Designed miniproteins, single chains, continued (4). Designs and how they scored, part 105

Each design is a single chain, and the fold is of that chain. pLDDT is the mean over its residues in the fold that is shown.

## One batch from the design tools (miniprotein)

Design m15623
Fold by ESMFold2-Fast:
Order: structure tokens, then C-alpha cells, then sequence
Structure m15623 (fold): chain A 112 residues (1-112)
């Protein structure tokens, strides 16, 4: 039924908009907690899990997905500086606090 498919698509877009607004409303404490979650696990695995979860939630557009995938790929290749730069662009696109962006970037930079 095309009407049911259209309704499901509209509900998914509405949920995506709500999640984006909630993420943008993160305070400094919540932003620090997000950075610490990435620090608490293997950074590469944590970023891959973050990408999968954000994709499933419909939070990311095609450009956001590409930036995060590029960051993960560059980390796997040992190019942590370029990965950190891609992560900074990703964070800026989501309007994350500068402290969160720099925290995530420093984690990536210092990954061995």
C-alpha cells in the first residue's frame, strides 16, 4: 500500500528531526560524556558503532556519512591527523560544541 509506505517515510523523517534537535540541545556535560564513551572503547570500533546507530536513526545525510566513513578509513590506514580533520568537519556540520569536537579529534590523533 503506497499510502502506508508514505506514512512510514514521513514518521521516520519526523523522528530524525527530533533526534537531530535533541543532539543539538546537548549541554557541555552531555557532550563530554559522548567524548568519554569514545575514549572508553576501541576508538575505531566506537566510531563505527556511532556511524551505524546514527544511520539507523536517519540522523545523517549522505555527506555526513561520507565524512564519518572517511575518518574511520583514515584511522584504519594510520592517518590519524586527516581522520581528526574529517571528524572536526563532521562535528561542525552537526553544530556540536567546540569542546566535544576538539575532544573527539584529540582522541583520534592519539590513537595508536
Amino acid sequence: NPEELAKAAAEKELERARLVEEMRALNEEEGIELALQIMGEDTKDSLETLLENLKKAGLLNEEDVKLLEEAIEKMKAGDNESAAEAMREFGRRLNLPDEVIEGMSEVIKNTK
Scores: mean pLDDT 65

Design m15624
Fold by ESMFold2-Fast:
Structure m15624 (fold): chain A 92 residues (1-92)
Amino acid sequence: YMEKAEEYRKKAIELIEKKLGNSSKTDELNDKVTEIVERLREAIIEGNLEKVEESLEELSKIVGEETALYIGLALAYGMNNEEVVEWLKSKE
């Protein structure tokens, strides 16, 4: 599962970079996205739904709500955190 989590994290970052690659703010946004994704990952490890929600909302403002939700789900599944997976699925 840790290998899957790392693959999903890398793929999410790659997708974000491609999507933002046509933007003049790509470098700044990529750094911010990486920081938010790491905070989201830590929140999922803690099982802290409030921090997960805050990080996901911040991420959605940059990459869009749907993309942010898929990133969150990929991380939660990769970490085998059933509570966060269930909560994120309720947001669909």
Scores: mean pLDDT 71

Design m15625
Fold by ESMFold2-Fast:
Structure m15625 (fold): chain A 92 residues (1-92)
Amino acid sequence: MRYLVAIEVRAPLEDAEAIGEVAAEAAGEHAEVLGYAVVPRPSAGEGALLILVEVEGSREQAAEAGRAAARAIRERFPHAEVLGVGEPVPID
């Protein structure tokens, strides 16, 4: 089943693409990654980014993928702040 996992991050916009790539790579250790997107959220404040990772697997695998992505972001981007990890949202 497909799930969308959202990770809320505060980081410089110049790091957005690299953060998305690292999130998708880490998520791929726990679930099949189908794609990812990085969405700037200017209404949520300066540097607010939404990292969206689409995965295929179980809900449990999708949840672990989100946690792994957040952990990898914290480890590889020490100046990035992970604000939250959403629960996996089932999609078709």
Scores: mean pLDDT 84

Design m15626
Fold by ESMFold2-Fast:
Parts: structure tokens; sequence; C-alpha cells
Structure m15626 (fold): chain A 74 residues (1-74)
């Protein structure tokens, strides 16, 4: 759990600093991560569902999921 929380914090920081992402996409992705943190279901599947619910673009979703896998060592 602590490793997954650390992965989410690093993921949030990456999103905030990603010059390639428009501000609207950053806001949506951060809302999805916040939803995930509030639910406590720190799984890749739950993150994917949260990103879909916030209507994050496929490109942004792929980048966010890929980085989460790398950070969480999944």
Amino acid sequence: RKELLEALEKLKEWIKNAKSLPEEEKEKALKAIRRLEESGDLTLEALEEALDEENVSDDTKERVLGLFKKLAKL
C-alpha cells in the first residue's frame, strides 16, 4: 500500500509538470487520481476506470497507466 501511495504521488507530480499535456487533460487526470485515493482501491484497473469516468483522452490515459505501472513495479 505505501509503495502504491508513493507511486500515485510521483504520478501526480509528473502530470502537473508534463509540458506535453494540456491543462484540461491535467485537471481530468488529477481528478481521476483523487477519486482513486478517496476510494482506497489502488489498483491499475481502478485507475483505468477512474480515467475513463473523467473522460481523459486515450493518449493521456495510456501515458498515465504506463507510468503508474513503472512506478508501482507492476
Scores: mean pLDDT 80

Design m15627
Fold by ESMFold2-Fast:
Structure m15627 (fold): chain A 80 residues (1-80)
Amino acid sequence: EKEKLIEIAKKFAEKAREVLPDDPTVQRLIDVLEKAIEKLKKGEITPEELKRVFRAVADQVVALHPELRPEIEKALKEIE
C-alpha cells in the first residue's frame, strides 16, 4: 500500500537525520527522499518512482557509510 511505503521511507529519512546529523552529503540525499515522499502524497509520482528514489538514496548512503549496510538493506527489503 502507498501509505506503508510512505511510512517506511519517512522512518528511514528520520533515522538517517538522527544517526548522521552532521553529514551534509547524507542530509542532501535525505532532502531528495523527503521531496519524493511529498510528491507521492500529492499524486505527482508513482509508488514505483518513490521506490526507485529510495533505493538510489540508500545506495549512496551505503557508499558513504558502509557500516550501515545491514540496517539499510533491512529497510529496503520492507519495500520489495
Scores: mean pLDDT 84

Design m15628
Fold by ESMFold2-Fast:
Formats: sequence, structure tokens, C-alpha cells
Structure m15628 (fold): chain A 80 residues (1-80)
Amino acid sequence: DKDEKLLAENMAQVEANAARLKEIGLSDVADEYVAAVKALAEEYGVAGAQSMTNAAQAGADKAVEEYEKKKAEEEKKLKE
């Protein structure tokens, strides 16, 4: 029910973050990130929804940090 909906919303957010990572050239990082979250979903199912919500949030923060670093490097190359 609500836990399943929350899990689905978090997975959509994870895939959106992964798509952005892929767009900036971090395909390997994006694939690893999505695979890790999907593995947790497959192993724990709806019973782990709350734990997965916390893990997805931490993963999203990490993905954003990597995205900001990559974006800064690309902008620096453009200004050279």
C-alpha cells in the first residue's frame, strides 16, 4: 500500500538521478547506483521500504555530489 507507493516514488527518483549522471558522462556510476538500490529492493521487498527510503536518500546525496564535481570540470574545460 503506502509503503509500496513510497518505494516506487523513491525508485523513480533514483532512476531520474541516474539518467542525469548518464547525461553528463557518468554512465558507470549511474548503473552501479541503480543496481545497488534495485538489489536492496529485490532482497527486502516491501518489508524494507522504510530502510530503503533512507538508503535511497543517502544515495541521491552522493549522486548529486558526483554530478556537481563533473559539471564543474566540464564548465572549466569550456572556459579554457
Scores: mean pLDDT 66

Design m15629
Fold by ESMFold2-Fast:
Structure m15629 (fold): chain A 77 residues (1-77)
Amino acid sequence: MKEKIELPPSVSLEEAIELAANSKDEAERLRALEVLHARLDTVDPARVLPPLEKLLKDKSPLIRKAAAQLLEMLRAR
C-alpha cells in the first residue's frame, strides 16, 4: 500500500516488530503498529503474530485496541 502517510524513516519491518515487542515508550509502540498496519497485506502472518499477541497484554488500552484490530485483519485472510 503506497500512500502520502510516511512510515518512520529507515524503519524496516523487522525494526517495527522489534519496537512493537520491546519498546518501553508507548509512542514508539504505536508507531511500530502503524508500520505493521501499512505492510499487513504483504507480510507473512507468522512474522507479525507474536508481537501482536504480546501487545494484546499491553498496559495502554490504545495499544491493545490497535493490536487487536491488526490481529483481526490477519485472521480474516
Scores: mean pLDDT 70

Design m15630
Fold by ESMFold2-Fast:
Structure m15630 (fold): chain A 80 residues (1-80)
Amino acid sequence: SLEEELKRVERELAREQMVLAILQGASYFLQKLLERETDPERKAQYQAELARTQADIAEHQSRVAELEEKYRKLKEELEK
């Protein structure tokens, strides 16, 4: 049913938003570690991890956008 599909999308959206918040927190933490690090090898490791985290953020932001659009369409369908 549309109601069951809406609940599924709501759960997926909530999970993606939670993952995104965690990744954004990790990005912030890695940036702070990078600012304080004096060892060039550790700096390179933090930079690589930050780049991976930023890529993951972009991917999850895209998924959130897709889920928000699906949620909007399902809501419109249910309101009729």
Scores: mean pLDDT 88

Design m15631
Fold by ESMFold2-Fast:
Structure m15631 (fold): chain A 94 residues (1-94)
Amino acid sequence: MIELSPEEQEILKKFIRDLGKRLGEIALEGIRNNLSLEELRERMEEEVKRMLKEFKKQAEAAGIPKEKIEKLVEELEKRARGLIDSLLRYVESL
């Protein structure tokens, strides 16, 4: 695990909370609008890409080293893919 300062941990925790909330909102919108699982996945992947770009910018502004940011982004991408897969399975089960 990457060693994080308290400030870095707070930024990461906020991102994880915001990610979960936003993907959940997209899932609910998809259900309401009868979107296909493929269309819903595309929307979620686009939002993850946008959010990771914002995270990178905020992390750089907070003075986190670029090498650490790159590793954090890799881990967050991995986590986001897992969360998308879980949400899509949940939506499919409804």
Scores: mean pLDDT 81

Design m15632
Fold by ESMFold2-Fast:
Structure m15632 (fold): chain A 97 residues (1-97)
Amino acid sequence: MEEDREEARRLAEEALERAKELLAEHPDRPRVEVFQPAPVGSPEPTVVGVAGPRQDLDGRRFRVAVGGARMPSGVEVSLVEVTYEDGSVERRREERG
């Protein structure tokens, strides 16, 4: 459903931003997670956010943030954002359903 895809995308973006905020509050953590599972007996969406600092083999430092949402209809959106120390940003999106 188009509305479900739009909502999943919105929730995934919110989860990604929350994970980024949580990582900023806990800069000593190698990884932070935000997980909101669907309540028992309710057809609510499941939402996941993950963020953490990384370093590639060339010593380039970056932050990875992931946001995902799954709707009761089975529609799912996953977002990945890589932010490099120089300010460059790479984003990827995967949609299923």
Scores: mean pLDDT 76

Design m15633
Fold by ESMFold2-Fast:
Structure m15633 (fold): chain A 94 residues (1-94)
Amino acid sequence: EKEKLIEEGTEEVLAEAKETLGLGDDEEALAEALIAELDRRIAELLAEGTDPRALADGLEAAAAVAEMMNTPLGRRLAEHYRARAEELRALAAA
């Protein structure tokens, strides 16, 4: 249940940021804005009591979707998602 919400939420954040921020030709600014929005969403979910392990699973799914873009932006997003997932798994294991 929570895993599905996080997966959908992460995909929604990625899609919303791409369309809403309108950064078009500035891929670095777009990547930074998407990363900031993701970090904000993760902080919100953690504050609401979401399991860090469930968040990590959702982020790994989002990384796979980002890689499917086959673009430098997608690769950078996937790397960030995986880094956050590893950090959250370490937090859950502590």
Scores: mean pLDDT 71

Design m15634
Fold by ESMFold2-Fast:
Structure m15634 (fold): chain A 68 residues (1-68)
Amino acid sequence: VQELRDRAAAGDDTALAELKELANQYEKSGDYQKAIIYYSALSRAARARGRTDEAEEWRKKMNELQKK
């Protein structure tokens, strides 16, 4: 998680795509705790890249999963 997050924050679009894939896979498998961790990493990477709106979308997703 940390490695992929740091790479995505640095502008590695491949790492960003991998974070999205992992978040989606954990959500679909019902592992909401892990999905939240990966969506958190996506939010942090988006903020580092100046994409505040995307960061807020990931944060909203985390909040929705926490209620399940």
Scores: mean pLDDT 78

Design m15635
Fold by ESMFold2-Fast:
Structure m15635 (fold): chain A 139 residues (1-139)
Amino acid sequence: STEEEVQKKLDELESFILSNSLPLSPEEIAKMIETLYELSQLEIPEELRTRFITLVLTTLRALLSLPLEEQLQLSEQVWLNFAKLLLYLIETDPEFVKEFLTDDDVKKLEELLKRLKERGASQSVIDALEEAIKKLKSL
């Protein structure tokens, strides 16, 4: 069932985080974002929703904890998937997102957006991140 598939994937991702005592690499974070985005396209059972949201938000914090130069090495598709995930979370559980993300997290996202614009990132990525940041700041 979809519920069993979602639960299995969440268990696998949580086990991966717990088994890695070192900071996650950019490649590992990119793979987590891809997997989480794929899961967001499925119907997430209500009982698994908090686990899913928590895992996305912890992945966001892991990404924002990387040096900016390493963040900028990630592909545009990763940033697009990430922005779409953040928008999904804000629509799904705005109160939890507001409690989890700090002003420092928002500031790091704004600096990332500025650097992506300077690098000539695609308009679709810029628009998605700007919308996500705008909605996040309105919480």
Scores: mean pLDDT 82

Design m15636
Fold by ESMFold2-Fast:
Structure m15636 (fold): chain A 82 residues (1-82)
Amino acid sequence: VFDKSQGLQVVPAGTKIVLSEDNVKVTVTRGQVEVEYKGKKIVLNEGESAILPKGSVITTQENAAFTLTNEDGKKVLYILTK
């Protein structure tokens, strides 16, 4: 979910982020994140990116950092995991 009050979010490991918009680009800048969509799980490693559909679930991992960019490129969220 994109919250318009956000540029940076610090969250604990195991946090689940459900994407409310289509074509959100996830870019992993540190560590790894798990992505699940319709029962399919993918792990994204540092330096990897994926474009994800609405309803995708991102589970944060310990010491991970990643960005979420919406389709228009106008909203960017930086996520840091504690």
Scores: mean pLDDT 79

Design m15637
Fold by ESMFold2-Fast:
Structure m15637 (fold): chain A 74 residues (1-74)
Amino acid sequence: SAMEDELAARLRELLAELERAIAAGDLKTAQEVRKELSEVMEEVRRHASPALYRELTEEAFALLERLEAAKRAA
């Protein structure tokens, strides 16, 4: 659906922004992007199919682990 396509596109844009912020060592920006990512993930959970939610959650998982590691190293 158009809503699912827009949610997937928005989430992937936020994942790319998060990856860039982590790579730059910009933890402030990474935290702001993480907050927005959480809001979009909640929209995906509420409105998207379970299959799409699983796919997008798997794509997010590795970057969220990298953010937590970066926060512990700081």
Scores: mean pLDDT 83

Design m15638
Fold by ESMFold2-Fast:
Structure m15638 (fold): chain A 54 residues (1-54)
Amino acid sequence: TITLPDGVTLLSEGPTSVTYGIDLPGESERYRISRIIPWLKNLGKQIGKEVIVV
């Protein structure tokens, strides 16, 4: 299984799409969200799935 960053949860996964939730309360955690989202989008491109972040 792939290791996700802290505060990121796999909510659902299909053959063509994957949905992640980000739950990082606080200001410092918000900066991680800004870095994590591009990483998740890039991961989606590499595995051939549409990435949805909620």
Scores: mean pLDDT 71

Design m15639
Fold by ESMFold2-Fast:
Structure m15639 (fold): chain A 57 residues (1-57)
Amino acid sequence: MLPSTQEMLENPQKGLDSANPLMERAGLPPLTELNGKSASLLTGIQIREIGDSLPEA
């Protein structure tokens, strides 16, 4: 799971370390910074990972 928004704001490196494996799974390049665009993208990846773990409809 991704770290909380609070954890990412307090320690961006911890956020990047958690986000980059998800970026690799999604076929995206690693993140160098966290911002609103990155947060939106990570939310999408998180939803996709959860979807892949659950039976499809």
Scores: mean pLDDT 60

Design m15640
Fold by ESMFold2-Fast:
Parts: sequence; C-alpha cells; structure tokens
Structure m15640 (fold): chain A 56 residues (1-56)
Amino acid sequence: LLEEEAKKAVKELSAEDLAERVKILLESDDELHRKAAEATLKVMEKENPEAAKKVK
C-alpha cells in the first residue's frame, strides 16, 4: 500500500467526514470495505491521531 496516496486522501477530506465514513465502512458486511477502513484508520493514527480517536 502506498502510504503517500493514503495520506493525500486523508488530508483531502475533513477529519469529521473521514471518521464518519470509516465508521460506516467498518460496520459493513463487505470484507473489502472493512479492510479498506482499517487501512485508512492506521494511516489516520500516524498522521492525525485526533481524527482516528473520533472513529472509536
């Protein structure tokens, strides 16, 4: 996974909107959506830990 691309996506969206979308995807019954949300959350924990806390 290209961390630079993930960082750009995380910065593009507001922290509040991104956290809400990640929460929805984590609750999905689609495993691909859940894995994508988990990967995004890990990037958020490194780049914006306050936004990551909003997901939990």
Scores: mean pLDDT 70

Design m15641
Fold by ESMFold2-Fast:
Structure m15641 (fold): chain A 84 residues (1-84)
Amino acid sequence: SKMGEEAKEIARAAAEGKPGKGSAYAAGVATNAIVQAARDAGLDVTGTGDETAESGSQAAREIAVQAGREVAEAAVERIEKELG
């Protein structure tokens, strides 16, 4: 229930193309997913998602930001499909 409400807020922010409170949260979730995928692929990561993003190279942060944007764009696509 609460998670569903947060997901709707993130999706609405993405549809408007405006950064909002939900968009920042979505970026964090995407960053954690990237770090977890890297660990699952056997890549050597020394910290948690947050620590890896902070202590890693600038390129690692750019990848995290790009993935956050892709998650937001996917949310917009889902909204458009639901609205017709």
Scores: mean pLDDT 53

Design m15642
Fold by ESMFold2-Fast:
Structure m15642 (fold): chain A 79 residues (1-79)
Amino acid sequence: LEEKARAAAEADLALNPALDYELTLAARLKHAQMVADKVPAEEALAALRPDIVALARQAGTGVTEAELDAAIAELLARL
């Protein structure tokens, strides 16, 4: 789970180097855990989005909410 999430995060950064690695990895790990717990995709997306937005704001990243929304959608499409 964690190793697969790390590989996916690294692939995401190769495609969009503007993404913060730790935030991308956190999104991948959180979604991977929700998938393992059999949380429906719609519910997982709804639960993931506000936490990742909060983490981005705490980290002081220059990523806009629109860029973050696009990144989250891309991350979830690959899990």
Scores: mean pLDDT 65

Design m15643
Fold by ESMFold2-Fast:
Structure m15643 (fold): chain A 62 residues (1-62)
Amino acid sequence: MIVVLDPSKLTPEEIAELLGALRQERAELAKDPSITEDQRNARLAEVFREKLKEIEERRKKA
């Protein structure tokens, strides 16, 4: 299942934060090659959703 969100609504700084979180999770998952690609993709999608929600919550509190 592919979820396409419009990242053009994010500032370059918010995009960098989102990509940073994904890179961190990707690097940690890469340390364990026994994890399946489906499990990796599911975890990356979860991190993406959580980080995007955090960014949107901060924007609402501005």
Scores: mean pLDDT 73

Design m15644
Fold by ESMFold2-Fast:
Structure m15644 (fold): chain A 60 residues (1-60)
Amino acid sequence: PTAEELERAIEGIEKMLDVPEFKEKAKLYLQEVREALAKASPEIQARFQPRVDELEAKLA
């Protein structure tokens, strides 16, 4: 995945957090983002991992 694709996906999940009905959908999308991030370069992982960790904490 590209950095642009990951940025867009993470932004989408962040916006979903404002709507309680989307919590379960946000969790599923976050799992997809985590899987994509694991296949990305170390540079991209370092850039996006903190944001993913924050979203994981908020959705727990």
Scores: mean pLDDT 80

Design m15645
Fold by ESMFold2-Fast:
Structure m15645 (fold): chain A 76 residues (1-76)
Amino acid sequence: RLREELERIAEAMGRKARELGMSQEVVDRIREAVLSAPDVVSAIFNGAKVAQDAGMSNDDVAEIARAGVEAARDFR
């Protein structure tokens, strides 16, 4: 179950990062950080931190985090 949730969060956050103009390397790092997390909250935090460390603005980091939260909320 957790793996399925993390995969969906990774997909959503990675897609948003790509839409915001980030390189495939950064997208892959966000995905890796999300998929290696022990829980959903850590996954969103770790993914957003990768985007922040890659030099994205606070607004763009917030959009990426929002995409992760939306993906997590849609899990049934």
Scores: mean pLDDT 81

Design m15646
Fold by ESMFold2-Fast:
Structure m15646 (fold): chain A 67 residues (1-67)
Amino acid sequence: SMEEKRQEIADKLAEELRKLGASPETAEAVRDLFLGKATVEQQNDLFARLTPEQRELLLKAIEELLS
């Protein structure tokens, strides 16, 4: 299902972000964003806090979800 796919990608994304040096709080915030639980303000704040490598990983996860 789409919910299962989203959860699976979100879990993988959070793990990979942690490997790229993201804090547990940042990884959880990205997971919430990916699961549709983040406000527009939270999304903007999160994008500003991510490194280019972490942002690239998030974008690839979004592409995977939409494929």
Scores: mean pLDDT 79

Design m15647
Fold by ESMFold2-Fast:
Structure m15647 (fold): chain A 74 residues (1-74)
Amino acid sequence: MIEEIAKRVAEEMGISLEVAKLMAELVLKDPNITAEELAKAVKEKLGVEVSVEKAAKAKLIIGELLLEKKEEEL
């Protein structure tokens, strides 16, 4: 699940799979996480600088894909 989401985010946004996977894991744990918190976590954990704008876009894509999977469990 997370790897499929991460791959799509990485391809659509031109970021690395490692960055996309970390973002997906963080959004899954806390759907209310801000784009600023995502960008900061990526920088602190992976040493990669991601703009808040890119983090916000990634969060929207991840949230949509996670919501679709949750609807199948309901």
Scores: mean pLDDT 77

Design m15648
Fold by ESMFold2-Fast:
Structure m15648 (fold): chain A 94 residues (1-94)
Amino acid sequence: SKLEKLKEVVEETFEKIKELAKKYNLEDLYKLVEKMLESLLAYFEQNPDNLEGNILVIQIALQEIIDEASKKDKELAEEIKKIREETMKRLREI
């Protein structure tokens, strides 16, 4: 289903960001990413047929993560931006 593909893309994206947060030794960012993933998955279950709305909340969550990362490490923020670009491309193919 489109929802299952959306979930797979989001879970893979957030796992990559968690690994980056771990590499940069940013525990608070790691916890934020983990909490945001759980919130997004819960939101998708409440809105399973709203693909466009689900993509929008993913974009908002990723921007908030990038904003928090930018306060700690600019290189990390740039790496997360690259992950976001790849993720948005994958989401457009659903």
Scores: mean pLDDT 89

Design m15649
Fold by ESMFold2-Fast:
Structure m15649 (fold): chain A 95 residues (1-95)
Amino acid sequence: MEELKKKLKELLKETIILRFKLELEKIRKAAEEGRLNEIARERLERVEGLTPEELEKLVREEAEKAAEWLLENTEDEKLPELIKDAEAALEKLRK
């Protein structure tokens, strides 16, 4: 079970990181089109104020926390199914 939990945690982290990158790209495009609301603009400015290393660290830390939270709320018997679903989701997200 611990091996399956570790695998699921890594898959969840990759999914969260990829979704963050896709969302950031959408926000940047919305900003170029003048469609960004105040909250999203403040978030973009905060992200743009970070160095690439600082941004990568922040994204990794948030992905780690989110993956741990999801894993804590996962039933052990569901781990194999969730791993398969996460792998399929990552494949789809990668195009």
Scores: mean pLDDT 74

Design m15650
Fold by ESMFold2-Fast:
Structure m15650 (fold): chain A 76 residues (1-76)
Amino acid sequence: MLSKETIEKELKDAYEKLGKELEEKTGKDYSKEMEEKYKEALKNIEEGYEEASKYMRERNKKENEALRAAEAAALA
């Protein structure tokens, strides 16, 4: 299983990636919002990293799917 530190890094990378993609698509800076979400996720890791990791993976998957669908619609 992933260590707590590895999960924290994965969450940080996921939020940073999502923020960059949203910034490229909308032209607005989402870095602050993504950092705030990461800090909340980091706090939850102290109490339940396993549940937090599962939740964030599912949420990130849904957000990426939505972003890809929006991109496809915009480019079509």
Scores: mean pLDDT 70

Design m15651
Fold by ESMFold2-Fast:
Structure m15651 (fold): chain A 87 residues (1-87)
Amino acid sequence: KKKQLEEEIKKLEEKRKKVREKLTPEQLELADKYTEEIKKLIKEGKYREAASLTTAQALILNSEGWTDAALYVVLGGQIEEKKKELE
């Protein structure tokens, strides 16, 4: 279980890093802001709220045509949730 989670986190981090390189400064700033809001909820144990917020933010970013920014936010939330499970 622990080794599987560590490998999953590593793969998600590598994917997120590649997506980050495609973002404009404006997209990265907003996506990082959204990701920090999601991470805060996960750290507080509010997993349902974090999932709902992630979905809402990804839909907003996708509606602007910022598909890579939406993916960056989703990956950020998934990484934080898996890291919290590993703790």
Scores: mean pLDDT 84

Design m15652
Fold by ESMFold2-Fast:
Structure m15652 (fold): chain A 81 residues (1-81)
Amino acid sequence: SAETEAIKEQIYNTSLLLARRFNSVSVAIEYARYLAKKYNLSPEDIEEIVKRIEEDTKDLVETPEDIAAGRAYLEKLKALK
């Protein structure tokens, strides 16, 4: 549906911004999966979003420090509501 496609695009855009902000694909994928489950997206739709994030972030080389910083930010986001 048009609503599902809008939700998928919003999740993709937000997750891509996180990937760039924290230099971490792993954190972006974790957040995308979290939001997609919250919006009750199908496993198929979730994997489409994840694949697109991976394709658009091939230039990123994440470090353990990047992942840790991004995960700390995600825990704060999850705690807010």
Scores: mean pLDDT 86

Design m15653
Fold by ESMFold2-Fast:
Structure m15653 (fold): chain A 91 residues (1-91)
Amino acid sequence: ELEEAKEYARRLLEEATRFALEHTSSVGRKMAILAALEDTLLRLERARSPAEVLEAAIEGLRRILEVVDDPEAQAFLERKIAELEARLASL
């Protein structure tokens, strides 16, 4: 169901973004994380299928992963990406 996929992806993105921000001290990196979140939330809103929702969320988390330097935040994001990839594969 599309709306359930969007809700799931939004909650996961918000959780992952909060964790990344808590483990980031650089203002520049925080701005990049927030920009990636904003772009991804817009893509989620425009998605027309559960697969598109999950693909957008995966791309968004990968963009955040590229800017975080903290090993704990990197491991957390990698786990969330794997969770979304598993869900996409089950569609």
Scores: mean pLDDT 87

Design m15654
Fold by ESMFold2-Fast:
Structure m15654 (fold): chain A 68 residues (1-68)
Amino acid sequence: MKAIVYYTKEGRKFGEEAGELLKKEAGVDEVELIEAKTGKEAIDKARRAHEETGDLAAAGLEGVAGTM
């Protein structure tokens, strides 16, 4: 099974961690890591990849909305 992870430059480490987690937990054999320009683009591309190919897809982004 193949998985695709889209990540922003700031979220690269999170994207790598998500890829490793998919290998461990979801039985994924091959993970493709692809850089996206924005978090919205990463999410949109991950969703489209899943819809078009049926492969697992995830977005790796620096998801820190500055919380108080």
Scores: mean pLDDT 70

Design m15655
Fold by ESMFold2-Fast:
Structure m15655 (fold): chain A 71 residues (1-71)
Amino acid sequence: MREELLLEAEVALHVMAAAIYRKQGDLDGAIAALEQAVATLEELAARFGWTPSIREERARLEAEIAELRAQ
């Protein structure tokens, strides 16, 4: 559970960082932070299993990255 909790916290921190970068107008920083969140979420899923919630969150983050890249 320690590693699972740390990875979950790391995903949340990257998502928060992306939101801050986006509000500052740092598009590249926001995209990089979201990509780190996706990578950490994929590591969490690979170690502890893919759940519907994890798949939905990854899809949501990937959609946000695509939207930011379209700007």
Scores: mean pLDDT 83

Design m15656
Fold by ESMFold2-Fast:
Structure m15656 (fold): chain A 57 residues (1-57)
Amino acid sequence: SALEEVARRSGLSVSEAAGVKTLLDSGFSEEQVIAFGEMSGVSREKLRRAIRLVKEL
C-alpha cells in the first residue's frame, strides 16, 4: 500500500515506484535513479516526486 500511495502521488505506475525504491535501497544516488528512469521514458519531475515520497516511508 505504501508503494501504491507513492505511485498515485507521483504519477508513476506501482511497478515504476517499486523500481525507484529498489534502486534507492540498493545505494544508487537520486541522480542515478533519475537517469535510469529517464532511459525508461519516465519524466524527471515524476521521478523527483517519487524519490521524495519514498524517502518519507
Scores: mean pLDDT 85

Design m15657
Fold by ESMFold2-Fast:
Structure m15657 (fold): chain A 120 residues (1-120)
Amino acid sequence: LSEGVERMIERVRELAEKEEDPEIRELALEAVEAIEKSKDQEKAEAAAMVLVVGLEHEDPEIRLLAARLALAIARMPADSPLVPEALRLAGAAVLALLEGRDEEALELLRRALAVAEEGL
């Protein structure tokens, strides 16, 4: 893993420790394990970024969808034809979250999750 991904994982572990929802906490920690086992740096980086940005959000639905999406992306086979679309939608969701476009981010997270889960 790159140094950037390792720093994001460290931040995710801190956020997971402070997470009040046990389902979100468990999913976030499972996603970290999947990211650390990933041999695909691009998928690992995308999943870690979704977790860091998503878990810092005040909306529990956004945190839950981000944790689920990160886990799904990290677990996708690297040769899945749906990986590029899942990463594109995940990146768009992260940008929407960073820009405070919460309703658009929710829709993009749901779409990204559907694509990632289909690619499993």
Scores: mean pLDDT 86

